# Ledger of designs, part 110: designed miniproteins, single chains, continued (2)

Each design is a single chain, and the fold is of that chain. pLDDT is the mean over its residues in the fold that is shown.

## One batch from the design tools (miniprotein)

Design m7821
Fold by ESMFold2-Fast:
Structure m7821 (fold): chain A 64 residues (1-64)
Amino acid sequence: TATYRALAAALRRGDVAAAEALIDKIAAEGHTQEATFIRSLIDQGKFDSAATSADILAERILRK
């Protein structure tokens, strides 16, 4: 859960290396589809969209 928040913060800072490490961690935790989706946004240069998506996923996990 904290991993998605950290990912959003890294993306907003433009820290792509930290973001990639956090995406790999999310995939390793079984959230492969979410990791793939966010990585596709980063590959397209859509860092703000990737950060927003990470925040939405963090909120969904918090409300479960």
Scores: mean pLDDT 79

Design m7822
Fold by ESMFold2-Fast:
Structure m7822 (fold): chain A 62 residues (1-62)
Amino acid sequence: MSEAELLAEASDAIAEELRKNNLDLAALPQAERAVGRKLEERGLFELAEAFFEHAKLLEEEL
């Protein structure tokens, strides 16, 4: 899978998690952590790290 295809899949996964939570912005850190775990499973550790760090920042703001 190309990086662009993987990022599109990650974006779709975040949108799906947000839809399940009625587009509640408070669910965004959870959605990003779920995507990060999926990226780790695919061996994309640096990209997964970025998602985990961003989720942490969102939790501190929400």
Scores: mean pLDDT 72

Design m7823
Fold by ESMFold2-Fast:
Structure m7823 (fold): chain A 86 residues (1-86)
Amino acid sequence: SAEQLARLEAAILAVLDASPAAAHLSDEQKRAAAREIARLLLEGQRDRVSPEELHRRIADVLVSHGLSPEDAERLAREILAMFSEG
């Protein structure tokens, strides 16, 4: 839903804003990345995408917005951990 997407975007944006690895990104880039990742999370939940595949897709988005592969992998893992109910 639009409300669920907006909540995910806000949560991911907060993670990006708190991350030193993303500090060099503009506010516009952070919002764009948060929006793309929120969509990936909703699609992954709908389509039962594996955590490994979802991690790769999120990391790819972060790299496309200017993070190093190492930082993108770490931050993607952090984002996924926030939405893993244990």
Scores: mean pLDDT 82

Design m7824
Fold by ESMFold2-Fast:
Structure m7824 (fold): chain A 94 residues (1-94)
Amino acid sequence: MIPLAIRQVQQFVEENKDQLSDEDIQLANEFLRLAEEALDLLNNNAPPSEIEELLKKGREIANQIKNPKLKKKMMGLVNLLETEYELNQKQRAA
């Protein structure tokens, strides 16, 4: 459930603001914006190249996260989005 995974990342950032660096918070907020945009593009049958670009940027941001728990949650969300993208591509090929 991608919407649930997005909420889990949002909630983690909100609950752990005092334990996270300003850099991690900024990167997480940018990542969440890209994740929501990628989900909207997936739901609206946008061109594959646009979705792939957002997923690539999301993975690059997640790799920059210093907090191990936040990084794990963000990488999990990228993996879920990539899986949905692959399933969407297979449905179009069928």
Scores: mean pLDDT 82

Design m7825
Fold by ESMFold2-Fast:
Structure m7825 (fold): chain A 75 residues (1-75)
Amino acid sequence: MLKQVVLEVKGIRNEADLQAIERVLLSLGALSATASMDGTVTVTFDPNKTSAEELKEAIESLGFEAKIVSVSDAA
């Protein structure tokens, strides 16, 4: 079953940061990733391929601060 994680990300400055976050998440096997200028990042992923913690760590590796807000089943 697919999962959705919502993350709060700090340090986003411009659209290039949004694209960098989305690209790194997709490279880890996320099915979809949407980053917003308000710091909200929503990711749909297969829990057999990655985890909410791995997605958080990937964002942090880019120099951002990330916090998991919620994890739910993806409809």
Scores: mean pLDDT 84

Design m7826
Fold by ESMFold2-Fast:
Structure m7826 (fold): chain A 127 residues (1-127)
Amino acid sequence: MSDKLVELARKLLSTTELEELDKLEEEVEKILKEAEKNGDEKSKKAAEALLRLIRSKKYFLEELAEPVAKELGVSVEEVKEALHLISDILQGKAPKESELSPEERERLNRLISAVLRALLESMKRVS
């Protein structure tokens, strides 16, 4: 059970497609119901945490990505790319930062900070 939740968590980190997030939500909800039926408190808590993260990412992509893009004067695609970069960093993958100019690095850092702030806001609204 824990191995399946880890697999789904990795898929969550790599996915920006709403249809794929909907499928992940359904799979995690099935695991949650099974854990509740079996009295598996550890898997139940892990599934609940993963559901909250999935729902937060869906809310960000549906409601916050366009406002964030507009505020920063960037495209929604650049916001999604920043979200992928954050996901890569969280997975311990090194960003390709060595070839960026100081100005490009500053712009990227501002974008990452705005995306992280919006993700935190989505987590407060989705439970």
Scores: mean pLDDT 77

Design m7827
Fold by ESMFold2-Fast:
Structure m7827 (fold): chain A 83 residues (1-83)
Amino acid sequence: SESAARMVELQDVIINGNREEQRKALLELARLLLASMGAEVVEERQVSEDLFVVTGETADGERVTVTVDVEKKLIDVEGGRPG
């Protein structure tokens, strides 16, 4: 799918890009991960220069929180049921 192809492209940027490119790619990947789980983004919060929290809500009313750590190049997903 288009979203799956975009996720692969974003992963390449996260590995090979500069810090600014990595920040943008990780945030886009977090949004795409939420969309793939059927969650709509309800909040995006910048905690620091390199730390972001993106919160989504599924159609079932479940909250999914994605923490983006640009310095560590990590995305952590909390909540939601695998479906």
Scores: mean pLDDT 81

Design m7828
Fold by ESMFold2-Fast:
Structure m7828 (fold): chain A 75 residues (1-75)
Amino acid sequence: AAEELAEKHYERAKKAIKDGNISEAVRHALEAARALGLPREEAARYIDKMVESAKAGNYEEAIKALDELYEAGKA
């Protein structure tokens, strides 16, 4: 259940990055981190990286930061 919920939010965050919707990407990334039990301070580091990359128009790096958040939460 928790991993299924996290994956659903992860996929929504990824879509939001591709759509240029940074606020929705942040919302879903935070919900994925919460579902996985990732500490807020650690999640914030990945999300900051994701946001800065997305603002720069580097969506590949933004998705990479989101992937790192998701894998850290699953560890």
Scores: mean pLDDT 85

Design m7829
Fold by ESMFold2-Fast:
Structure m7829 (fold): chain A 92 residues (1-92)
Amino acid sequence: MTPEERRESVLAVVESLVRDAIADAKAKGITDPEELRKYIAEKMREASERLAATPPPNPELVDALKRVADLIEKQGLSPEEAVAQVRAELDA
């Protein structure tokens, strides 16, 4: 697999996990944008911890998920903005 294909694979998984977290939050009745952001960041951290413990290791995916969580929690980005920022960082 090329570095570009690997990057796109990581981003596709991140985007899928973010979409699933948004859908789950809506199903739970989370309507406040701040609570939604915090919930998604928590789910991204949970996913990164779970994947870090699951062989085979995928450090690039774990790091990407942690970065999305950090951008949401520490920078106040929306989930869509956080994913876009991670994409831009991986393209650099």
Scores: mean pLDDT 79

Design m7830
Fold by ESMFold2-Fast:
Structure m7830 (fold): chain A 68 residues (1-68)
Amino acid sequence: MMEERERMRKSIEKKLRDAVEEMLPHMSPEEREEVQKYLEKGDVSKAMSIVIRSVMDRGMARSKERIS
């Protein structure tokens, strides 16, 4: 492992987790469950990839108030 870069990666993954949680309300229920499964495994990167894929597939450009 790389100690110097691990510090930066940990910081980034924490921010990614926060971003994933903020995006969850804008995703489908099925994709939320998949994302949460990866978050519980500690695979924040995989969870984020699912979030991005879901958001892009569903056209998330104007999301928050539209999704109710």
Scores: mean pLDDT 68

Design m7831
Fold by ESMFold2-Fast:
Structure m7831 (fold): chain A 97 residues (1-97)
Amino acid sequence: SAIDEEKAKAGAVVAKANEELAKFPNGAELSAALNAATGAAFGAAARGAEGLAEGRAALDEAVARVRELGDEKAAEVAEEARRAVEEAMDRVVALRA
């Protein structure tokens, strides 16, 4: 489905982010935070437009946590994934409308 295609595109960016985060000292913990927020964001987007704020908040929290646990370079990687997931959330909501 078009929804599965948008999720797959965001999933590819998140997978690349996980590979880069694995190079950092707390890579497993950084990846766990990003992956949990990605799942929460798509779960929220599945509820429609009313879930978008919740999903974005979860992604913002994950980037902040990656910055605290890692460094600014780790946060840049998480930010790239956050943007891809947010764009995919908007498209998923639009496709369900």
Scores: mean pLDDT 85

Design m7832
Fold by ESMFold2-Fast:
Structure m7832 (fold): chain A 104 residues (1-104)
Amino acid sequence: GKAKITVTAEYTPEGAKITVTVTSDGKVNIVDLGEAVRAGLAAVPGVRDITVEETVTEDGIPVVTATAEAPPSVTGAQVAEAVARALKERTGVEAEVVDITEIR
């Protein structure tokens, strides 16, 4: 299976608001995909308030969208790496990091 990761990190005076979107080729159970994304975010020190939403597009593509809060020292690259590692370890899926956007 293949997955694509997009990370957006918005930096505020309170810290960073992280949004992660993962799409897959549909060969991974969506619940397992969501749990892997949650585990990846939880592995980044200081990340908190993780929410995970699982949807399917009109074309039948599984999409996991997760949001979390993080210290301002956490980078989009750290989040992308942690999520990619968790996906590989938990689902065997190799993930491509498609985009990392940091808004400061």
Scores: mean pLDDT 84

Design m7833
Fold by ESMFold2-Fast:
Structure m7833 (fold): chain A 90 residues (1-90)
Amino acid sequence: GPGARATVTARFSGSDEEARRLADEAGDAAMSVPGVLGVETRVDPERKEVTVTIYAEDVEAAEAAAKAATDTLKSHPLASDVKSEVEELP
């Protein structure tokens, strides 16, 4: 199973379609990082929130993938309050 999980969240003030597109771009960026095992993306249209959940073989891979997702989300002018956390899994 995965050795680490990262969660990246952002507020998004654009349309739900734009939020889904951005979530997919951030997820693709994370998935491109070596050692990433899987990525899940979620858009909450009522909260205007994008979430990228990353599963990686270790904390180093999870941190690198979280950075890639964070950089992608921060590049969009309508994204704000981008936060990431990384957790080592048992």
Scores: mean pLDDT 87

Design m7834
Fold by ESMFold2-Fast:
Order: sequence, then structure tokens, then C-alpha cells
Structure m7834 (fold): chain A 56 residues (1-56)
Amino acid sequence: SDAAQKAAILALAERHLTPEQVEAIRKAPNSADAAILAVKAGLDPEEVSRAIQAAL
């Protein structure tokens, strides 16, 4: 589900990003926007993709 994918992205973000960056990702309207913000903030696109796939 979109919520599960977004939760997986947030769990990864909390490990690597600042609280401000995590909050911006949390406020994203969907998992796709959350993924874009996470990658833009410095997360590895491969790790983000794997987190999303594991949540499917």
C-alpha cells in the first residue's frame, strides 16, 4: 500500500537524515513524492527502491 511504502521510506530516512528532512518527507502527499524528497535529501536511490519493494 502507499502508506506502507511511505512508512518504509520514513524508516530509512530516520536512520540517515536530519529531523527536518524526515518531517518534510512525512508531509509528502504520497510515497512517490516521499521517495523523490528522500533521494533529493541524499538517500541512495537503490536503497529507497529496495525499501519500497520490501513494503509491497
Scores: mean pLDDT 83

Design m7835
Fold by ESMFold2-Fast:
Structure m7835 (fold): chain A 85 residues (1-85)
Amino acid sequence: FEQVVQQVQQVLAEAKQLAAQGNYEAARDLLSQALDDLQAQVEQSRQQNPSTLVGPHNAAELQQLLQQLQQARDDAAAKLAAAKA
């Protein structure tokens, strides 16, 4: 799970750098891909018994990571829309 946390933090940092460069489209796409990938990993892990990714101790942290990716994606999309207006 620690590796998943590090991957999400890295994606957030890369998206922030892209947004700072004015590349909101690339930032949005990167965050959307990361969100889809994390959701797919969670779904796949839930089909395993025992789960290899999601446990009772990290469910709240996983939810927080998903929320961070969703918020960052929405922020990038909003800035992209504003830049086009």
Scores: mean pLDDT 73

Design m7836
Fold by ESMFold2-Fast:
Structure m7836 (fold): chain A 113 residues (1-113)
Amino acid sequence: SREQVLELLEELLELAREVLKLVDPSDVKKAIGEILDLIGTIIDLEMGADPLRAAEEAAEIAVRIAEIAAANPKVPLELLRRILAVVERLHELVPSPAVAAAVERLRAILEAA
């Protein structure tokens, strides 16, 4: 449902904020940019946007957050696992090839970390 997708996007936003606290100063602006994009997706979903489109946009943002996190050794692997878990749950709620591809990319990032 829309409400369940919204809850997962809010959980992803919390994880993104945790990543922001741990990134090197040089990556702070990139992390803020991804957080702002995610907030925009959440607002659009609350304003009646398609949950599938919101899930696809959030999954792409999650991959970019995970790439920033993986580049920063202070970010614990557990945060990357939690980001993957959120995107896997998004795929279960709103299956799409784009979300499935994001899950595969997140698994690759986690395995390389």
Scores: mean pLDDT 89

Design m7837
Fold by ESMFold2-Fast:
Structure m7837 (fold): chain A 61 residues (1-61)
Amino acid sequence: VMSIEELEKEKVKLEKEIQELKEKMAKLDPNSPEYHETKKQLRDKEVQLGLVDIQIAVSKL
């Protein structure tokens, strides 16, 4: 079980990774395999962020 401090650190890490992936996608050709792979990574990170946010919210109840 992660502490709330560890969850908040993971959230900050995920937010930075999401920002970097969005910036990478903006520079890629939308028809490239690299764009589709980056989009998949972005989606996976956004799902992880959502799960961390739920865990933080539950921990504060």
Scores: mean pLDDT 82

Design m7838
Fold by ESMFold2-Fast:
Structure m7838 (fold): chain A 104 residues (1-104)
Amino acid sequence: AAVDTAADYLTSGVIYFNNSNYNNAIASFNNAIALLSSSTNLIKAAAYFNLGIAYYNLGKYNNAIANFNNAISIITTAAPTSPFAKALIASAKSNLAAANAAIA
C-alpha cells in the first residue's frame, strides 16, 4: 500500500541519515512525502521533520526551517493527542528555533 511504501522510504531515509548520507536521506524522505496526499498523515509529518534535520546538518538552514514548519503544520492540523505526535511537535519546534538561531 502507498502508506506502507511511504513508511519504507521513511525507514530507508533514517538509515541513510544515520550513515551521514544526507543527500540520499533527503531523496528517501521526499519519496515518502510524494506517496502521501493527506495533510493529516503523521508519516508525512515525520518525513518533513527528518528532512528538516538532514538539511540542518548540510547547513541549509532555510530549507530546514521550511521543512520543520511543514511538519508542525501537519501535526497542528491533525490535532493529535498521541505521545508520539506531541514528542514530534516539541522536537520540531526545538529544531526550528535552532535553525532560526543559525541564520541570525
Scores: mean pLDDT 81

Design m7839
Fold by ESMFold2-Fast:
Structure m7839 (fold): chain A 112 residues (1-112)
Amino acid sequence: NEEEIKKLEELLKERPDSIGAKEKLAELLAKAGKYDEAIKLYEELLKLYEETLGPNSARVGEMLIKLGEVLAKAGKLDEAIALYQEALRIFQQTGNQEGVARAQALLDELKA
């Protein structure tokens, strides 16, 4: 959705620290096939969550999954696998059974 992407880009020019707008823009850019732009935004979000919540938070695990999915679509399979493995480790440590199942399913898809 090119109109929605443009609106979010304008919002982020006025409010660059808007986490919600940055997440939504990254998702829409990934859906539009703009993988390099989506990767950059997810990397910025990942760093922010690591700094604010700590590197082993469930939210960091969620961002690792999102970044890994975009990397896989961009053909960066080894990088995607590494991020899914890290997300799996975090979800196992935090007792997030749904996150463990999701990370394992994504790893199985890329290794098949």
Scores: mean pLDDT 86

Design m7840
Fold by ESMFold2-Fast:
Structure m7840 (fold): chain A 83 residues (1-83)
Amino acid sequence: SESEIAARLTGLALVVIGAEITVDLYEAGKASEEELRNEREAVEEAKKEVEKLIEEGKAGEFGKKLLERAEEVIKRAEELLAK
């Protein structure tokens, strides 16, 4: 149903937002490496769910933009963890 899709996309968006906040906090020296790794893992799983919703034609333009944000935050986290 549309309401179930909206709820799922909302939950996935919150995971991506949490990771974006954690990356910023880590760059500011206010989050741990463990917290950054945990958020990266969470957003990688969220990305898989967003990709599935896009493939099923259920994600709309919102889901496509959310996928781009997830990919960007994963890349930023990986670059920070490689230090």
Scores: mean pLDDT 90

Design m7841
Fold by ESMFold2-Fast:
Structure m7841 (fold): chain A 99 residues (1-99)
Amino acid sequence: SVEEQARKLFDELLERLEALSPAASFPVQVTIGVIELVIAVHYALGSIDLQLSIRQFESILESIRALRAETDDPATRAQLDQVAALVEETIARLRQLLA
């Protein structure tokens, strides 16, 4: 089903974020935590709202871009860019499920 495919995309995103987490700076850890919370809420509700998920991830991307603009640490900026790329990939793949 479309929901099973969306759950697989969310699980893949969680695994990739978990791999980044041990080396992540504090702002990046917080950003990962927000993404994890969004996914956990969808799982807790028993169904995945793809349109809402896309809007929530787009909002997270705006927050990542704002945080990146305010940080002077090159390592944190590079890590935020990695998280942003994963979120953008997930949004693109979710949009394909709606097509």
Scores: mean pLDDT 89

Design m7842
Fold by ESMFold2-Fast:
Structure m7842 (fold): chain A 70 residues (1-70)
Amino acid sequence: SSQIDQAVQDLVQLSQQLQQQVQQGKLTPEQAAQQLEDAIRQTAKQLGVPVSDLEKRVSDALLAQHQAQS
C-alpha cells in the first residue's frame, strides 16, 4: 500500500503542476487532462493495479485538497 500511497501523492503533484501550466497558458486544459490520464495509466500498469482504482484514489485526494482551499 505504501507504493500506491506514494504514487497517488506523485500524481496529485503532477496534477497541480499541470494546472499551473494551464493557468500560465503553457498547456490547454485538454493537454493537461491527457498528460495526467497517461501518467495514471502508466503508473497503474507499473503497480499492477486497475486504472479505475488509481483514478479514484487520485480524484479523492484532489477533491480533499480542493475542499480544504474553499
Scores: mean pLDDT 85

Design m7843
Fold by ESMFold2-Fast:
Structure m7843 (fold): chain A 82 residues (1-82)
Amino acid sequence: SSELYKLALELVDEAARREGLSPIETRVLTIGVFTALEEGEEAGREVIREEAAYYGLSEEELERVTRLAAEVVERLRALLER
Protein backbone atom coordinates (compact mmCIF):
# COMPACT_ATOMS: atom_id res chain seq x y z
CA SER A 1 0.00 0.00 0.00
CA SER A 2 1.08 3.64 -0.48
CA GLU A 3 0.92 4.14 3.32
CA LEU A 4 3.51 1.37 3.86
CA TYR A 5 5.96 2.93 1.37
CA LYS A 6 5.43 6.40 2.84
CA LEU A 7 6.20 5.07 6.35
CA ALA A 8 9.21 3.16 4.97
CA LEU A 9 10.57 6.41 3.45
CA GLU A 10 10.07 8.22 6.79
CA LEU A 11 11.97 5.48 8.69
CA VAL A 12 14.77 5.46 6.07
CA ASP A 13 15.06 9.27 6.32
CA GLU A 14 15.14 9.07 10.16
CA ALA A 15 17.90 6.40 10.05
CA ALA A 16 19.89 8.37 7.42
CA ARG A 17 19.81 11.53 9.57
CA ARG A 18 20.66 9.65 12.80
CA GLU A 19 23.62 7.76 11.26
CA GLY A 20 24.85 10.59 8.98
CA LEU A 21 24.44 8.60 5.76
CA SER A 22 25.61 10.01 2.42
CA PRO A 23 23.04 10.47 -0.40
CA ILE A 24 24.35 7.29 -2.09
CA GLU A 25 24.13 5.26 1.16
CA THR A 26 20.56 6.56 1.64
CA ARG A 27 19.67 5.56 -1.96
CA VAL A 28 21.06 2.01 -1.44
CA LEU A 29 19.20 1.75 1.92
CA THR A 30 15.91 2.84 0.26
CA ILE A 31 16.24 0.32 -2.61
CA GLY A 32 17.16 -2.46 -0.16
CA VAL A 33 14.19 -1.75 2.15
CA PHE A 34 11.66 -1.65 -0.73
CA THR A 35 13.09 -4.84 -2.29
CA ALA A 36 12.92 -6.61 1.11
CA LEU A 37 9.25 -5.56 1.53
CA GLU A 38 8.27 -6.73 -1.99
CA GLU A 39 10.55 -9.75 -2.61
CA GLY A 40 11.81 -10.80 0.86
CA GLU A 41 14.82 -10.13 3.07
CA GLU A 42 17.30 -12.25 1.03
CA ALA A 43 16.45 -10.29 -2.17
CA GLY A 44 16.85 -7.04 -0.19
CA ARG A 45 20.32 -8.06 1.05
CA GLU A 46 21.37 -9.10 -2.47
CA VAL A 47 20.25 -5.80 -4.07
CA ILE A 48 22.13 -3.87 -1.33
CA ARG A 49 25.32 -5.82 -2.20
CA GLU A 50 24.84 -5.17 -5.95
CA GLU A 51 24.11 -1.42 -5.54
CA ALA A 52 26.95 -0.99 -3.00
CA ALA A 53 29.40 -2.60 -5.46
CA TYR A 54 28.09 -0.41 -8.32
CA TYR A 55 28.54 2.83 -6.30
CA GLY A 56 31.84 1.75 -4.71
CA LEU A 57 30.71 1.70 -1.07
CA SER A 58 33.27 0.45 1.47
CA GLU A 59 32.78 -2.78 3.45
CA GLU A 60 31.96 -0.64 6.54
CA GLU A 61 29.34 1.37 4.59
CA LEU A 62 27.84 -1.87 3.18
CA GLU A 63 27.60 -3.40 6.70
CA ARG A 64 25.98 -0.20 8.08
CA VAL A 65 23.39 0.01 5.25
CA THR A 66 22.62 -3.74 5.56
CA ARG A 67 22.07 -3.40 9.35
CA LEU A 68 19.86 -0.31 8.93
CA ALA A 69 17.76 -1.98 6.21
CA ALA A 70 17.06 -4.93 8.54
CA GLU A 71 16.14 -2.53 11.39
CA VAL A 72 13.74 -0.52 9.18
CA VAL A 73 12.05 -3.69 7.83
CA GLU A 74 11.67 -5.11 11.38
CA ARG A 75 10.12 -1.84 12.64
CA LEU A 76 7.69 -1.76 9.68
CA ARG A 77 6.60 -5.38 10.24
CA ALA A 78 6.12 -4.77 14.00
CA LEU A 79 3.92 -1.72 13.27
CA LEU A 80 1.81 -3.69 10.73
CA GLU A 81 1.21 -6.56 13.24
CA ARG A 82 -0.72 -4.17 15.54
Scores: mean pLDDT 87

Design m7844
Fold by ESMFold2-Fast:
Structure m7844 (fold): chain A 89 residues (1-89)
Amino acid sequence: SEEIEKAKKALEEAEKKGDELGKFEALAELARAYNKQGDYVKANEYANKAVEIALELYKAGKASEELLRKALEVEIEVGVSLLKDVVLK
């Protein structure tokens, strides 16, 4: 997927620069891209990493509650997809 490749490159660039907000954005994009592809295991992995970054930034006073909310929205979206995949089979 072009979306996955682009988001992975964005993550690598953010990691090299120490850009924690950029890392959050790239991880959230990876979670949504894998969710769209039906790879719920990878989607969940990236969603969890995004939540961890958002929480650390919030604790450090470097991010608003809104960033935490955005991270949880991605986690909920992926979690619903994973639950549907298990329950509807």
Scores: mean pLDDT 85

Design m7845
Fold by ESMFold2-Fast:
Structure m7845 (fold): chain A 85 residues (1-85)
Amino acid sequence: SLEEKLKEILEELSEILSPEQVAAIETILKGILAAVEAKDEQAVADYLDALEAFVKRILPTLTPEQAEKLLELLEEIKKLVEEAV
C-alpha cells in the first residue's frame, strides 16, 4: 500500500535527518495520505508543494551525501503519490 511504502521511506529518512525533521515530513505525508483517500487532487498538490518547500529549506543544512539521499527519497515519494492518484 501507499501507507506502507511511505513508512519505509520515513525509516530511511530517520537515518539522515533529525527526529524533528522526520516528524515534520511524517505530518506532511499523513496529510498526503488523507488527501489521496479523499480523492482531493488540490490538497494532494498543496501537500506535495509543502513537502518540496520543507526539503528546499533544510537542504543547505545537510551534507552532500544526506542531500542526495533526501532528493532521491523526495522523487520516490512524488512518484508513489502520482501513481496512487
Scores: mean pLDDT 88

Design m7846
Fold by ESMFold2-Fast:
Structure m7846 (fold): chain A 65 residues (1-65)
Amino acid sequence: DKELEELLKKVEERNEALALLLKKFIENVKKLTKEEIENALEYISKHLSPEEFEKFKKIVEKLLK
């Protein structure tokens, strides 16, 4: 997904560890429980801008469909 790749590149420029966390979360999101997903998204929301978080959340919701 090109939108995800662009988001990850922008995050990587500021925080490589966070970009790796986001990538790993996306790769494993279908294996996680609803509670684990909610907890991860809460953590991620504290480290992304509101606009970046909204885009990321929409990508996650699309992957879970």
Scores: mean pLDDT 82

Design m7847
Fold by ESMFold2-Fast:
Structure m7847 (fold): chain A 85 residues (1-85)
Amino acid sequence: SELREALRRVAEGAEAFAARYGLEEAARRARELLLRAAELVESDPREAARLVAEALTIGPRALGKELDEERLEREVREAAEELER
């Protein structure tokens, strides 16, 4: 259940982060895969792992588009700090 909750938090954070960079559609797709994986973690861990792996490819491919890297790094730090507090 802790892993399920962690996947949901990652999905929520990723969606909010991507919205800042116009990557909302890519983040939405990744979020849907991560939330589906969270539902399957205990009943079908192999399918959950497959969905997580697929979600992990979406970000790098989307990030191949033009990005403000300095703003990206700042937002990652801010999001991590918010989740830790």
Scores: mean pLDDT 65

Design m7848
Fold by ESMFold2-Fast:
Structure m7848 (fold): chain A 87 residues (1-87)
Amino acid sequence: SAALERAYELIREGSALITLGELMKQVLGDTPLSQALIDRGRALEAEGIALLESENPDLPEEEKRRIIEEAKEEGRKLALERAPELL
C-alpha cells in the first residue's frame, strides 16, 4: 500500500540521517548540525513507525518489526555509502 511504502521511506530516511549525524560527530566532533541531523532522523523514524502502526493494524507485530529493521538497515547502508561525498 502507499501508506506502507511511505512508512518504510520515512524510517529509511530517518535512519540515514541518524547514521550521518553520528558519523559527523566522529569526524568533526559535537556540532549543532550533527545534533540537528540526529534529532530530525529520530523524528522521521517515529513518524514512519506511527504511520506503519496506524495504517496497518492487522499486520502481525513480528512482520512490523521486520519492516522497521529492514528500513533502518537500508537507511544506515545508504548513509555509509554517501558519507564520503558529504563529509
Scores: mean pLDDT 86

Design m7849
Fold by ESMFold2-Fast:
Structure m7849 (fold): chain A 96 residues (1-96)
Amino acid sequence: SEVEKLIKEAAEYLAKDSSNRENAKKAAEALIKAAELLGEPLAAELIRAQVFGKESPAVKQLEELEKNKEPLPPELERALRTVGELLEKARELAKK
């Protein structure tokens, strides 16, 4: 699977010096591509905003909802779940 290959690529960068911002950016680029291949453009947007400092309407909405303790819309909940799953899989592979 191309998604599995991208997660493994992200894991390889995360397994390198964890303090290196360049390795974090390369890992994020691989996870962004994996999210896009999964048909999760909001997940890709959230990763892009967090790692590359890009403005994101989804991040702004998420911050406002969390500040007001409002429930997440299903689309944002799914995007956050996808980000979490991709990151968890990459971190687990990086431990090997």
Scores: mean pLDDT 82

Design m7850
Fold by ESMFold2-Fast:
Structure m7850 (fold): chain A 70 residues (1-70)
Amino acid sequence: MKTLKITAPEGVQAVALTLLAMSTPGVKSVTIEYDPEKNTVTITVEGDEEAVKELAEWARSLPGVKVEEL
């Protein structure tokens, strides 16, 4: 199992990322944390390596999004 941490600005991108993560086959859990000081959303995804890799590649294509593979 692989863990992925995505940090995105609050808004449509964070919502879209969360929905995509929840809909991706092989994803086992999605945790969402809002940081009011930075106006960012941190989305932590746990799943199989292939699912996490696909999400990481897509998230990295988005401007202003940080991706950390744990």
Scores: mean pLDDT 79

Design m7851
Fold by ESMFold2-Fast:
Structure m7851 (fold): chain A 78 residues (1-78)
Amino acid sequence: MDVDMEDYLAKTLSPEEIEKARKQANEYFEKYKEALEKGDLEKARQIILDAMRNMSLLGRVIFNKKVAEYLLEQNKKK
């Protein structure tokens, strides 16, 4: 990405806030991956919406990066 938003936010937040954001992003990403593995695209979409509503800005950035990387890896197998 042209803008290092995760690095920028990490410099302005406490270590505890960074860890909380990472933990929340990982929890939502795990649920998202499980929904995709089951072929439940509606549930996967709902998890994205819940993540966007319930997470901090840093959490959303981390979550979006994880989702993008996961989808890119899935596309490489096609």
Scores: mean pLDDT 77

Design m7852
Fold by ESMFold2-Fast:
Structure m7852 (fold): chain A 78 residues (1-78)
Amino acid sequence: MKLDELKEKFKNTVDEEEQKKIADEIISYHKELLDKLIERLGSPLTPEELAARRAKFESNLKTIYDEKIKKKLEEKQQ
């Protein structure tokens, strides 16, 4: 799966800028999957509520990946 490839790439990358780039790609892929699921299954939310939840979902993912990047940098060996 594309997502599994991106996650493995993120795990193996030690460069902070490259980690951020991969994290952005993972977040974008998750947003695309969410949009496809909403289109396929429908959504019980209004367009306004849906937009707000998408923004929160993106923000939460960014926070998670920022924390993962910070942890990897702190664990970096000589």
Scores: mean pLDDT 75

Design m7853
Fold by ESMFold2-Fast:
Structure m7853 (fold): chain A 80 residues (1-80)
Amino acid sequence: MMSQEEIQEIAKEATEFLKKTPGVPKEIIEKMEELANDPNLTGEQLIEALEEAAEELKKRGLYEVAEILEYAKEKLEEGV
């Protein structure tokens, strides 16, 4: 099972990646940043947020970005 610190680290890395990527909606970035700064963030909450973000990014044609978020989700699912 992943630690709380590892879960927050994944959220932070995902947030930083999204901030560096052109075309990502601010709403997705803000949601991920809020989760990364939540001391009560659960693996399940982050998995759901990554899935929702990846789905929204796919709808906008940002498939490569979505794939990276799906990879982060898979790491969480294996550790939770």
Scores: mean pLDDT 80

Design m7854
Fold by ESMFold2-Fast:
Structure m7854 (fold): chain A 101 residues (1-101)
Amino acid sequence: AAAIQAVTDALVAFLEALVARDGKSFYEALLNLYRTAKAAGLKAYPVARELLFGIFVEGKSNKERATLLRELVKALEEDGADLSAHQPLIDAAIAVLDPKG
């Protein structure tokens, strides 16, 4: 319960930073998401790792980042996170990365 809430809070912070174009908060939130998912052994962990390294090490395209974000959301829902209240923010963040689908 506490780990799912912590990872959900980290996801929300990450999505808000992405929509706001706040690079510092974006990095800190994604790093916190990665660490929290790893510590809890969540299905989201390998996806969060790929997103973190894909953005800051590999330089993956915005379209690839959007695909990883969709996979991250799916993995967190499978881990038991209720993201229904955050769907508009998720959609806004995906649209920033992939405005045409």
Scores: mean pLDDT 83

